# Designed miniproteins, single chains, continued (3), part 2

Each design is a single chain, and the fold is of that chain. pLDDT is the mean over its residues in the fold that is shown.

## One batch from the design tools (miniprotein)

Design m8036
Fold by ESMFold2-Fast:
Structure m8036 (fold): chain A 100 residues (1-100)
Amino acid sequence: HMSVKEKAKEILDKILSHPDSTFFSVLPDPELFPDIEKVVPNPISLQQIRDDIDAGKIKSLDEFYEKLKKLVENVMKLYPEGSPFYEAAKKILELIEKEK
């Protein structure tokens, strides 16, 4: 059976290959969102999740899915429904649900 690290990398690579993932690959610009931490106390990006996988900080697939879900939910809190970022987050959430 594949290790947690290997399986998490496989799923993340699938997400990163999706064109809508580019909106979440890095943290939002703090100059554009100076109060982001008031809306999302711990902002997270796909790059940070990848770094956590590589550093061995992700101990289970449940933890991995929780981090991905948190990232998507954070985007959906920052951007209005129907915006490109919100719709991209919704598509990524659907992709995550298919990998469970």
Scores: mean pLDDT 72

Design m8037
Fold by ESMFold2-Fast:
Structure m8037 (fold): chain A 80 residues (1-80)
Amino acid sequence: SASEQRLALKKAVEFLAEQLSLSEAKKNEMLDLIDDHPGVAPKELAELLVQRFKLPTTADGLLYLAEKLSGVKLGATKPT
């Protein structure tokens, strides 16, 4: 479901925020972006997150991480 896909992306965001030692405020900004775009496809949301927050990964990499952490299918390809 769309809710499960959004939750999967949130798990990836939380994991990356911890790994990158991001502030709570920055993590919450990323989570808010997901909540503010309920009709947007997971790949487009991942692209927005990577571009807006300058994440050291690709959209496909973020989707792959989300799938690994949640078990939810998001259409990820393995990062190159």
Scores: mean pLDDT 80

Design m8038
Fold by ESMFold2-Fast:
Formats: C-alpha cells, structure tokens, sequence
Structure m8038 (fold): chain A 80 residues (1-80)
C-alpha cells in the first residue's frame, strides 16, 4: 500500500512536470496512471486515496479542456 502511494505520488509529480513543459498528452497519461493507483488504494479502504483519485479525474478533465492552471491546482491538491 505505501509503495503504491509512493508510485501514485511520483506519477502526479510527473504529470505536473509534463504540464509545465506543455506536454499535455504526457500530463494526461501520468495523471490517469496516478488515478488508477489511488483507486486501487481506495478499494483497500484508503479514504484519502479516494479523494486523490477524484481530484485527478478533475485534473484530467481540465487538461483535456486546455485549462492548464485549473489542472495544476487539482494535481497539487492530490499531493496533499
């Protein structure tokens, strides 16, 4: 579980980096991978991981819409 959380956090950090580089496809891919990992943790009873997965769904939506600022805010909130 802690290793999955560490992997999920690294994926969110990579999504932020890709968004800052203008690689929106890369940002979406990493955010979706992080969301999947947090969903697995949520299935195991991790309530905070469930909230992170919801925030990452919002981040992906904002990336698809081209709202990079909104996406970054959701990605940063997922790391808290």
Amino acid sequence: SSSLEAQARRKVEEALKKADEGDIEGAIRYAEEARRLYQELAKQGDKKAGRAAELLSSAVGNLIMGDIKGAREYLERALK
Scores: mean pLDDT 89

Design m8039
Fold by ESMFold2-Fast:
Structure m8039 (fold): chain A 65 residues (1-65)
Amino acid sequence: MSAEEHLERARRILRTLETNPDLPRAALEKARVDLEEIKAANPENEEIQRIVDESLALIDERLAA
């Protein structure tokens, strides 16, 4: 998957998290795995890193609740 495809996927995951506050735990855990893979694949892409970190923080907050 290209960096552009990873960026679009990360943005889509963030949008899904923002618009669906009641996502089930399994969906949050899957999103976390997908985001961690995107982050690891794009260590030099500052925009991808920023969006992934924002999304992971939101997932961590919801999983802690």
Scores: mean pLDDT 83

Design m8040
Fold by ESMFold2-Fast:
Structure m8040 (fold): chain A 95 residues (1-95)
Amino acid sequence: SLQQQVQQLMQQGVDLAGQLLERAKLNNAPQELIERIQEVLDELQRLLDSGSATLQQLIEQLRRLKDLALELKDYGLADQLDFLITQAEALQKQS
C-alpha cells in the first residue's frame, strides 16, 4: 500500500541518518555538524513514529541530510540519499 511504501522510505531515511551520524562521530566531525545530523535523525524518527508523516516532510529532511553528507564529503551516502529522494518524489507524483 502507499502507507507501507511511505513507512519503508521513512525507515530508510532514519537508517541513512544514523549511518551519517556514526561516520561523523568516528571521523571527529565538528560538533555543530554532529548536532545538525542528530536533529535530522530525531525529526525523521519522530515522523516515522507518528505513522502520519507526509512525503513532503520526508523529502525536506532527506534534502537537509544530503547537504550535511556533502559537507562531510560522504559522497557515497549523499548518492544513496539522492536515490531515496528520487523514489520519494516519484511516489509523491503518484499520490
Scores: mean pLDDT 89

Design m8041
Fold by ESMFold2-Fast:
Structure m8041 (fold): chain A 93 residues (1-93)
Amino acid sequence: SPLTPDILYLAAKRVGAERTAELVLRYLKSKGQELGDEESLTQVYNSLPPEVQRRIEELALLVDAGERDVEALAARLELTPEEAALLAEILAV
């Protein structure tokens, strides 16, 4: 799904590594089953501050363009070491 990087980054940014893993597993398990799950995730995204939305959009564009180097992404988006570690975990899924 073209929205998968946005959703995974959103989860990591909001809830941390352990909870992100739970949400990723739940999201993947529900993928393609119900439109309500996709709508709920979109509603959460739209409720975020504009600065967070911009960071998610920039991350999604870079990942969709084929950028998977976590260090390059972390440098460009000024991610903390903890955020970079979560991104690496998410991209490995």
Scores: mean pLDDT 54

Design m8042
Fold by ESMFold2-Fast:
Structure m8042 (fold): chain A 99 residues (1-99)
Amino acid sequence: MAEKALEALRKSVELLEKEFELTPDQRAVIEAIERQIEAGHSAGSIEFLLWRAGKEDAARFVAELARKGYSLEQIAAATPAAIAGRFDLARKLAEEYEK
């Protein structure tokens, strides 16, 4: 259900905010992704939104996770860190997410 993906996204934002200050642009993109997940959209919709927001590296990272068979919840957990440019942390969060 979308609720688990939203919980994963929100927990990752809280973790990032403890160590890093998110820019207003990064927060706006995260909020737009939260709305896409709430509307029942897929990982492909998240990828497309990141491309449109000019977050090309984050879009490519999400596409890689989706191609490798990661769940929407795992992708949601990774996405805030990817938007912040913390790809090592994003990969760790995707891999360590419990379903």
Scores: mean pLDDT 81

Design m8043
Fold by ESMFold2-Fast:
Structure m8043 (fold): chain A 61 residues (1-61)
Amino acid sequence: SARLEKEMQLQREIMDGVRDIALSISDRVNASDSDVQRLQDLLSQEEERTLREVEERVRRE
């Protein structure tokens, strides 16, 4: 549905902003490459979970 597409796109935009902020903080604290990779993996998992929750919520409405 048009609503689902719009809401999923908005959530992706929000998560992209969160990712940029988190990576900026990692740079400031001189995080290791492995720590940065773990952070990116966690952010990707959280984005996927959030998008699934939005999709299920919109489908149930």
Scores: mean pLDDT 79

Design m8044
Fold by ESMFold2-Fast:
Structure m8044 (fold): chain A 74 residues (1-74)
Amino acid sequence: MEAFVRIRVTDPAVVPAVRALIESLGGRVLAVDEAAGEILATLPLEALPEFPERLREATGGKAELAEAVPIEPS
């Protein structure tokens, strides 16, 4: 049970912190677009409710959840 997530990044220096957070939650980074300031990843659905707050804390507000699309509806 996973979701695709799109993360907006205002400072590319926080990309390693975002990657580490995603991996710590059991997710996986799929792509990083430094020019667009975007990261595409998967996350367990169970991690989604806390993810926006964890992103803010890990990056000092330099990354935010822009989009989340469930892969499986359970």
Scores: mean pLDDT 80

Design m8045
Fold by ESMFold2-Fast:
Structure m8045 (fold): chain A 79 residues (1-79)
Amino acid sequence: SVEDEVLARLEEVVENYKDYSVEELLDLFKELLALLPNPSPEQLRLAAEAFRKVIASSPLTEENLAKAREIEERLLAAV
């Protein structure tokens, strides 16, 4: 299903996050969420949680960390 494919892609991003910049990760998460035709609140929360894990494992500048937190809060607010 599309949901399974989106989840698999999120897991792949988590595994390969070291190959991505923080900005690329932010854009990827936005695109993956947009690919869900009817995202449930639970799917949005799961995506936000996965995103937070990736960000917490990456060396971040204060500015990029603030942007990441804003995106996470926006994802959770969409629930």
Scores: mean pLDDT 65

Design m8046
Fold by ESMFold2-Fast:
Structure m8046 (fold): chain A 97 residues (1-97)
Amino acid sequence: MMNPTIPLSENEAKVIEILMKISPEIEKKYGATVGVAQVGPNVLEIVVSTTKDIDVARKAAEEIVEEISKEVPIEVLDIKESVHSGVPTVSVTLKVL
């Protein structure tokens, strides 16, 4: 049995905790799906996908970033808007400070 993966930093863990808390409300409010991945040390990618318009995905992503920013010092490194397999998607790359 392998030992679990290296734990997140305290601030990365706080970002994940905030996401877990707000994602159900965001998903319900915007009809969106929220995902998160660690893409580097203290760098997280938040992906918002919706069957609605890209503007809906953008609004959901903006609300997520705003809620995280209230609790954890972060820097937005990149925001990408795309359509993946016909699904409007906004990806926000955050640096956790």
Scores: mean pLDDT 80

Design m8047
Fold by ESMFold2-Fast:
Structure m8047 (fold): chain A 60 residues (1-60)
Amino acid sequence: SLFEEGYRIGKHLASNGVSPQAIEDAVRRDARAAGLSDEEVDQLSRGARQGALDQYKQQS
């Protein structure tokens, strides 16, 4: 799913020190630029934010 793809992206970027907010913003911008629908953009960006948050939680 797009959420799961976003989740993987978010975890990876967070492991390199990118903040969850910056990850969400970047993924949302890139998805919109790629022509994804509002629903697809929301699923991907929410997944990315959650992946980032989970990565930081595991590193704490």
Scores: mean pLDDT 86

Design m8048
Fold by ESMFold2-Fast:
Structure m8048 (fold): chain A 63 residues (1-63)
Amino acid sequence: MDDFVQEDTQSASQLAKQGQIDKAQQLVKDTGQSLRDQGASDSQVQKATQQIQQAVQQAQKQS
């Protein structure tokens, strides 16, 4: 589970740096859904999606 969140965080950050914000946001939603499907708690899903969203916002500031 943690490996998927880390990989998705890197991918979303790269998409945001390229200006592909809609794709980065879609990846955040897809990651959250995948975690729920794997039995993650609401708290775990929220934590993971917040980490990815923060990475996207940080990447946008650098672009």
Scores: mean pLDDT 78

Design m8049
Fold by ESMFold2-Fast:
Structure m8049 (fold): chain A 100 residues (1-100)
Amino acid sequence: SSMDEALEEIRELLERIAASTDRAEASALLVEIQQLIGKVMKESSPEEAEEFKKRFVELVEEIAARSTDPWVRDLLLVFRRYLEEEVNKTIEEKKKELEE
């Protein structure tokens, strides 16, 4: 449920980014998404983190595909790539910690 709640909050924040005409607001919303992802990753097993990553990537791609503003699409795709790399790094660190 906490993962589902976080993904719903992330959806709302992504929809706000897609509707935003203020670049500063969009940047602040991206920081809020990063903080939510950080909380989920901290509390997740590697398997839960992989599922979260999959659902997060699908969510970003859905919203980017529906966006008519090229700037919003580019922003969301760059952000997706950045977070996918950071999440993958965190998952690998968690796996290494568990294997010792």
Scores: mean pLDDT 80

Design m8050
Fold by ESMFold2-Fast:
Structure m8050 (fold): chain A 96 residues (1-96)
Amino acid sequence: MERRKRIEEEIERAREEMEREGVSEEEREAFEVRAEVELNDPDNEEKRIEALAEAFKLLTKDEKLKELVDKLKKALIEKKWEEARELSKEIRELLE
């Protein structure tokens, strides 16, 4: 109960900060996707992983990066930890 109110307050504060800083529409949409899962399904790890992948894909124009993020999402949901680790490394190398 108290957790939901705290999350709602954090979401509102983040929205106000993004509005003040003139953050892009894509960045705001990415935030809203994540905020919805945190607010409605905070304990659903699978939905949180899906929301993170969707948010990341909204922030990038790199098709290869989007493909790697989708593969990482599937590996995490399927609990393929070694594959997820390798995909995470490839994503980090691509971002540098």
Scores: mean pLDDT 74

Design m8051
Fold by ESMFold2-Fast:
Structure m8051 (fold): chain A 88 residues (1-88)
Amino acid sequence: TSLEAARAAAVFTVELSAVYFLDKINAPEEEINKELERVAEAGRRLIALLDRDTVRRFLEQARRVAETLSEKVSERMRRIVADLEREL
């Protein structure tokens, strides 16, 4: 449904923001990795619920966030985005 799609989009954005915040405050690597897994799960939900063009816009947002992250976290985020793009 449109409401379910809207909720999935909101969750994806919240998970991206959480990764950004955790990285900015130098949270433990284990916590950041768990949040990155939540981004991946939210991304797969977007693929199931939204059209490819809309999903690509959200993945572009994730790439922009990755540019602002520390090296290791950025690399992991880029791998998640690449995996999600392969599923499109």
Scores: mean pLDDT 89

Design m8052
Fold by ESMFold2-Fast:
Structure m8052 (fold): chain A 64 residues (1-64)
Amino acid sequence: SDEKIAKLEQLLKENEQAAKDIEDYIKSNPDLDELIKLVLQLAAESSRFVAERIREKIEELKKE
């Protein structure tokens, strides 16, 4: 339904923004501890992964 697609598009935008915010934080803090940097990189990757899965679901719904 159009309502479900709209909600998924909002969640997609939020996950893409979260990943960008984390990536920007890492770039602005070059002296971060290596372990902290790794955890933040994994968090950004997780948000990117969720965004890709949401995009797939939007495509599936549009094909119905």
Scores: mean pLDDT 88

Design m8053
Fold by ESMFold2-Fast:
Structure m8053 (fold): chain A 65 residues (1-65)
Amino acid sequence: MTKEEKIAEIEREIKRLKSLIDYLNQQLAVAQSVRDTETASRLQAEIDELNKRLKELEVEYEKLK
């Protein structure tokens, strides 16, 4: 895999994760509004894990530039 191909792959994954995090944040807001604490807690945990993965990918992206 070339450096350019690896950068493009990471960019696609970052974009995908950001879209998923946005979607889950909307679901979290809905769960919080109806006081579904179980769903809200699960969604928050998933969002936190995705944000950690996003941060790791952003660090890798910066290393490749």
Scores: mean pLDDT 84

Design m8054
Fold by ESMFold2-Fast:
Structure m8054 (fold): chain A 64 residues (1-64)
Amino acid sequence: GRDEEIKRIGEKFGMSEEGVRNALEVFGLSPEELEEILEKSGGDTLKALQLIREEHPEGSPFPP
């Protein structure tokens, strides 16, 4: 299920489960879409967040 994918992505790319979940919710991504973005960034989570922000500028990755 989705929670298992979130955990797997977090373990694979060194992200917290909460970080993965927040990215999925804020940007409206599926786990598969997030994994693809992380792979495009070469596993660099900061670069992945920058790519997501550029693609979805209204979806801020940071809570207020």
Scores: mean pLDDT 70

Design m8055
Fold by ESMFold2-Fast:
Structure m8055 (fold): chain A 61 residues (1-61)
Amino acid sequence: MSEEQVESAVELAKSIRESNPSLSDETIIALIEDYLRRFEGASEEEVAAMRKRIREALAAM
């Protein structure tokens, strides 16, 4: 994945958290993973790397 795609996915995860503060990190991660697989054609390796970055970003909020 490009850095731009990574940043977009992280921003989307943060936006979901801000709009839905009661959702778990795992639920938000699962939604982004499904999005990446369906619309971005992301590989399992790319999804795993993104999961780590999203988890870290959400934990920093």
Scores: mean pLDDT 78

Design m8056
Fold by ESMFold2-Fast:
Structure m8056 (fold): chain A 73 residues (1-73)
Amino acid sequence: GLKYYIRGEVALAKKNYKSAIEDYSKAIEEFKESGSPFYLANAYANRGLAYLSLKQYDEAIKDFKEALKYNKK
């Protein structure tokens, strides 16, 4: 999970939103298996930001709702 999470963060910083979505999606899959609610919340929130930047509003809302379920700080 963490490797893909970091790659997603780098992609997001570079404004490579599609690549960020791909890397965060892989991070979310791995974090669900490992039980990492903190990283799950952050991965969902950051993937939501990437969707928002691409004007994919329905996907962004869904990801922000998932982030809230994991008690993101």
Scores: mean pLDDT 83

Design m8057
Fold by ESMFold2-Fast:
Structure m8057 (fold): chain A 73 residues (1-73)
Amino acid sequence: MSPAELGELLAAHLEDLRAWLLSQGIPEEDVEAIVAKVREAAAAFRAGDLASGQAHLAEAEDIYRKAQAALLA
């Protein structure tokens, strides 16, 4: 799969990701932060910037892990 194809798939599924995160009990603030980072990753991949795309996905994962930890505390 090309980086551009990956970026298009991520962009196409942003609303599905938002709905899924909300269904898991993640607060709206954290959901919007995660979706924003995945959107930035999608744009970077579509531009062929793998390093920036991967960095934005790592930031999204960090926000998700912190939100999950807060729900379990």
Scores: mean pLDDT 84

Design m8058
Fold by ESMFold2-Fast:
Structure m8058 (fold): chain A 66 residues (1-66)
Amino acid sequence: VSKEEVAAFIEELERELLREHIDTGKTYSLEEVRERIKAALKEKFPDLTDEQIEEWIDEALLRGAA
């Protein structure tokens, strides 16, 4: 598993959540978004540690905010 592969997966999940919000009007807190991404990453990449998942989510979200 590469950091680029994980980043691409996070970006896809963020797009899915945004589409769901636009289509259904359902709102998510930043914590709910983070938890859903973390759960999906653990399921798709079981070899990743919790520490790596949290670090890479933080990096992806920070880049989006910057």
Scores: mean pLDDT 74

Design m8059
Fold by ESMFold2-Fast:
Structure m8059 (fold): chain A 70 residues (1-70)
Amino acid sequence: SKKEQINKLREQRVKLSNQLSEAKTPEERAKLAKEVAEISYEILKLEDDPVARLDILAARNSLQLDGLSL
């Protein structure tokens, strides 16, 4: 179901966010941030709740990494 797909994507996003926090190089951080952003976009496409959509967009806008701005 759509809810199951969203839950799976949220779990993947948490895993990638943890890897991002442990990344030691700017290149690794940029790559992982891109993957987090892509999964966030997949969740956004499936999410019907406007409040949850705004939270996802706010998180993307707050993402700042060496060489990456959203």
Scores: mean pLDDT 71

Design m8060
Fold by ESMFold2-Fast:
Structure m8060 (fold): chain A 91 residues (1-91)
Amino acid sequence: SAAEREARIERLEAAIRERLRQQGVEVDPALEEAIRKAARLVVELEEAGIGDYLTPEQARLAAELYAQLKTPEEEEAFQLAMAILVQEENA
């Protein structure tokens, strides 16, 4: 549902912010927007069921989502979001 999707995005945003805080990274407005963007993109990948074996259509979607990462801050936030998602699936 939309409510479950938003709750997942908010939880992921909070987890990324906590990791950055633990690393002593100051979260400025640009990094805050990067965190929000990364969390949404990672949730979109999860919703699409993108795993180890991709169809050509899933590979294209993944490439399009990755292409939205334009700054080092967005890339770092995306990598943290992916690591958190994998960690939660294995817990």
Scores: mean pLDDT 74

Design m8061
Fold by ESMFold2-Fast:
Structure m8061 (fold): chain A 69 residues (1-69)
Amino acid sequence: SSKLLEEARELRRKSEELRKQAQELYAQAQELEKKGDTEKAKQLRFEAEVLEGMALILDGVADILESKA
């Protein structure tokens, strides 16, 4: 149905936003590591990994919605 496809599209959009945020956190972590702040860099990498995991879940839900459309 068109409604399921629209919901899937919205989840894909949110997933893309989370991946972009994760990429920005990885970049910040790399800069902190270059400055010797390894602990803060590790924290930001962990946060980025969590965002990537959330994006994967949203993509999985979108896949299910598209399969039922």
Scores: mean pLDDT 90

Design m8062
Fold by ESMFold2-Fast:
Structure m8062 (fold): chain A 81 residues (1-81)
Amino acid sequence: SHEEKVKELGIYTIKELAKILGIEINEEELKNLSIDELSEKISELYRKLVEKIGEDEAYKIYDEILAKFLDKFEEEELKKL
């Protein structure tokens, strides 16, 4: 479902941001979070990234993370058609 894919995107984004920041995350904990809670965690990690590398560079990284996930999502959906 779209809701499941939104949650997958949230978890993927948190994992990628955490890798860049050198922060350890518990993936099982993330799977139990709501979409709103995942969004709050993304905002926290994104703010830390902005503090480390600046807003413009952080935004480019965030866009790349989203683009990579969307490419994977489109490939999976095309296989179902």
Scores: mean pLDDT 81

Design m8063
Fold by ESMFold2-Fast:
Structure m8063 (fold): chain A 90 residues (1-90)
Amino acid sequence: MEKLLKEDIENLKKGAKLILEEREELLALARENPRKGVALSTAISIEIIAIKYTKEQAKKAGVLSEEEEKELEELIKKLEELRKEIEEAI
C-alpha cells in the first residue's frame, strides 16, 4: 500500500504540473469553446479531489513528508486558481 501511495502522489504531482504548464492554452480553449471550458473545469475539479484524497490517505499511512504535503497543498491552490480562471473565461 505505502509504495502504491507514493507512486500515486508522484503521478498526481506530475499531472498537476502538466496542467499548470498549459494554463494559457487551456484558458484560450475555454474562451473559444465554453463547452470545452466546462469539461476542463470538471476535469480540474476531479484532479483536485484526487490529490486531496491521496494526500489525506498518505498522511494517515505515515508516508507523507511535511515537504511533500506542502508541495501538494501548493499544487491544489494553483489548480483551484486555474479552475476559477477557466470558469470566469466561460
Scores: mean pLDDT 85

Design m8064
Fold by ESMFold2-Fast:
Structure m8064 (fold): chain A 88 residues (1-88)
Amino acid sequence: AASPEVELDVEFPLRPDVTREQAERGAERVKAIMEATPGVTSVEVKLEEREDGLVIRARIRGSQEAVGTAVRKAYEALVELGLVPAPA
C-alpha cells in the first residue's frame, strides 16, 4: 500500500561567504540527491536571493519517509561542501 504523499517546502540558507557559482553547484547536488531518493515523486529546486544571503529552496513530494531521507541527505551534502553552517 502507498503511504500518503506529503509535500515539503525546505529552505537551506547558505553561508554569507558562498558565491553564486558555489550556490548553483549546491542546488544541482540537492536536486540530484532528492531525485535519486526512492519514493520521491517530484522535486523542484530554486536558488533565491534574500536580504541576508543566498538560499537553496526545494519543494519535494513523496512518501513521508522518502522526503525525510532526501532532505537529510541533501543537508549532509551541503555541509560537506561547506555551503551551510555545520549543526551545533
Scores: mean pLDDT 82

Design m8065
Fold by ESMFold2-Fast:
Structure m8065 (fold): chain A 73 residues (1-73)
Amino acid sequence: GPNDKELIIPAGSVLNGGLTGILFTAVFNAKSLGKKVTVIAKSLTDEARERIEALGAELVEVDSAVEAADLAE
């Protein structure tokens, strides 16, 4: 949405093979600006879930990439 207080990231495809530095950088930058961060992803490993939660982001897991993209927009 147009609200600068929240960042929503559709992370399904970028988490293939694990969490990347780009995702971590985006979450850190948003958190340093006081924004709420929601990560929407599919088919996450337990390690990826734990790491997203450790970053202080809210996790919404979905079963399709289309649903993840729709919820982020």
Scores: mean pLDDT 58

Design m8066
Fold by ESMFold2-Fast:
Structure m8066 (fold): chain A 92 residues (1-92)
Amino acid sequence: LIEKAIELARELIELAKKKGDKLSLRVAEIALETLEAIKDKDLTDPKVRMELSILAGIVGIVLGVRKVVGGDPEIIKKLEELQDLLAELSKL
């Protein structure tokens, strides 16, 4: 799951750069940095789970903004997939 989330964050970074979506680019960069920092850690650690929950919240806010004000449909889809993966990781 975490490797899939990292790959998705990398794909979202490249897509956001191509489309000029600075907001989605920043959240994708934060997601990649956070996920790479925790990938070798115990995912049952309360601190790690808190970091994942905070990240899921940030991704959710940006996704909400894009759904309301508009954005690239592929970026929105990848943000939704990332939010779902982060929520699943937080339940472990």
Scores: mean pLDDT 81

Design m8067
Fold by ESMFold2-Fast:
Structure m8067 (fold): chain A 92 residues (1-92)
Amino acid sequence: NTPDANGETPLDRAVAAGDLEKVKELIANGADLAPLNVEGQRRTGVVDADGNTPVDKLLAAGHTEIAYVLMEAGADLTVANVNGQTAGDLAK
């Protein structure tokens, strides 16, 4: 639940890896979803050099099922990234 030295939580790493089962496990254990939205990501430094979040990368990789699980858990994936794209735009 706590970010590591690079600002990445276990949830951020599971999302980036496309590990659906680990994402579900972490959400069931009360993982903090705030680092996955734009406001949380800017404070924790988890955006890459192109302004992409772990969620943006997983959607680009075709792991829409993980995005669905995160939305069901209450993550705000409708907030625009630094490129003006929402997770919904990337999932369509």
Scores: mean pLDDT 60

Design m8068
Fold by ESMFold2-Fast:
Structure m8068 (fold): chain A 99 residues (1-99)
Amino acid sequence: MEREEVEKKVKELLEEMEKKIKELLEEGKYVEAAELAEETYRKIAELLKEYDPEAAKRFLKGAYANRATKWLLENPDAPEEEKREFLEKMKAELEKELK
């Protein structure tokens, strides 16, 4: 895929994500908003990995941040130890994927 096609695709994905997230947030669908952001950022990271690896890493970190947000929203009453274990697991998975 040409670099210009990648840049255009990234822009289109971000614009569609922002529009959809705004609609979901207005409906109180915070979990679905976090899930969409995770999926979109992961897709962008895959598109950028060969063209801009540093940008790809930033979007991948964004995907993991939204996964953590989704879990915390789904588990608001989870004990602090369980929250900590989940976040440490997410950090370990991100560090492995960044290698």
Scores: mean pLDDT 85

Design m8069
Fold by ESMFold2-Fast:
Structure m8069 (fold): chain A 86 residues (1-86)
Amino acid sequence: SIRQQAQMFRQSGLNYVDIVKSRTLDPSMTADQADTSISTLDSFRDNLLRMMQQAGMDQQVVDDVLQLLDDTIQLLRQFRQKRLEE
């Protein structure tokens, strides 16, 4: 069902967020890798929002997941900026 697909997609996104957060602590991560991760998360955000809304998920749950993704994107943008200044 679309609801099961949305839940699986949400979990995949959360797993990717954890991987990205771990990588932002890696001093070998490049600005280009951060840009790729930002683009991937932006695409994930758009697809997740669409699927969650189609599944009739509670707006608060949608907002919580979007906030987590936005916070992670902000963290990556800060990391990228720091790398460009080094």
Scores: mean pLDDT 74

Design m8070
Fold by ESMFold2-Fast:
Structure m8070 (fold): chain A 63 residues (1-63)
Amino acid sequence: KEAYELVKKAAEAPDSDLGRTGVEAGEKYGKENALKAAIKLSRDATPEERERYGAAAGAVSLA
């Protein structure tokens, strides 16, 4: 639940903050949980939102 909120916040953040917030999600909630949240959030997202969730997932992987 909390991982979903922080991953969504990362995807909605300006590009300057997306990387840091994505890494924070992976560090606080674990990379697997944060990546699952990003995948689930992207399933019914628009193409534009899906691209931002992809970027957030990349940042999570750097945690």
Scores: mean pLDDT 76

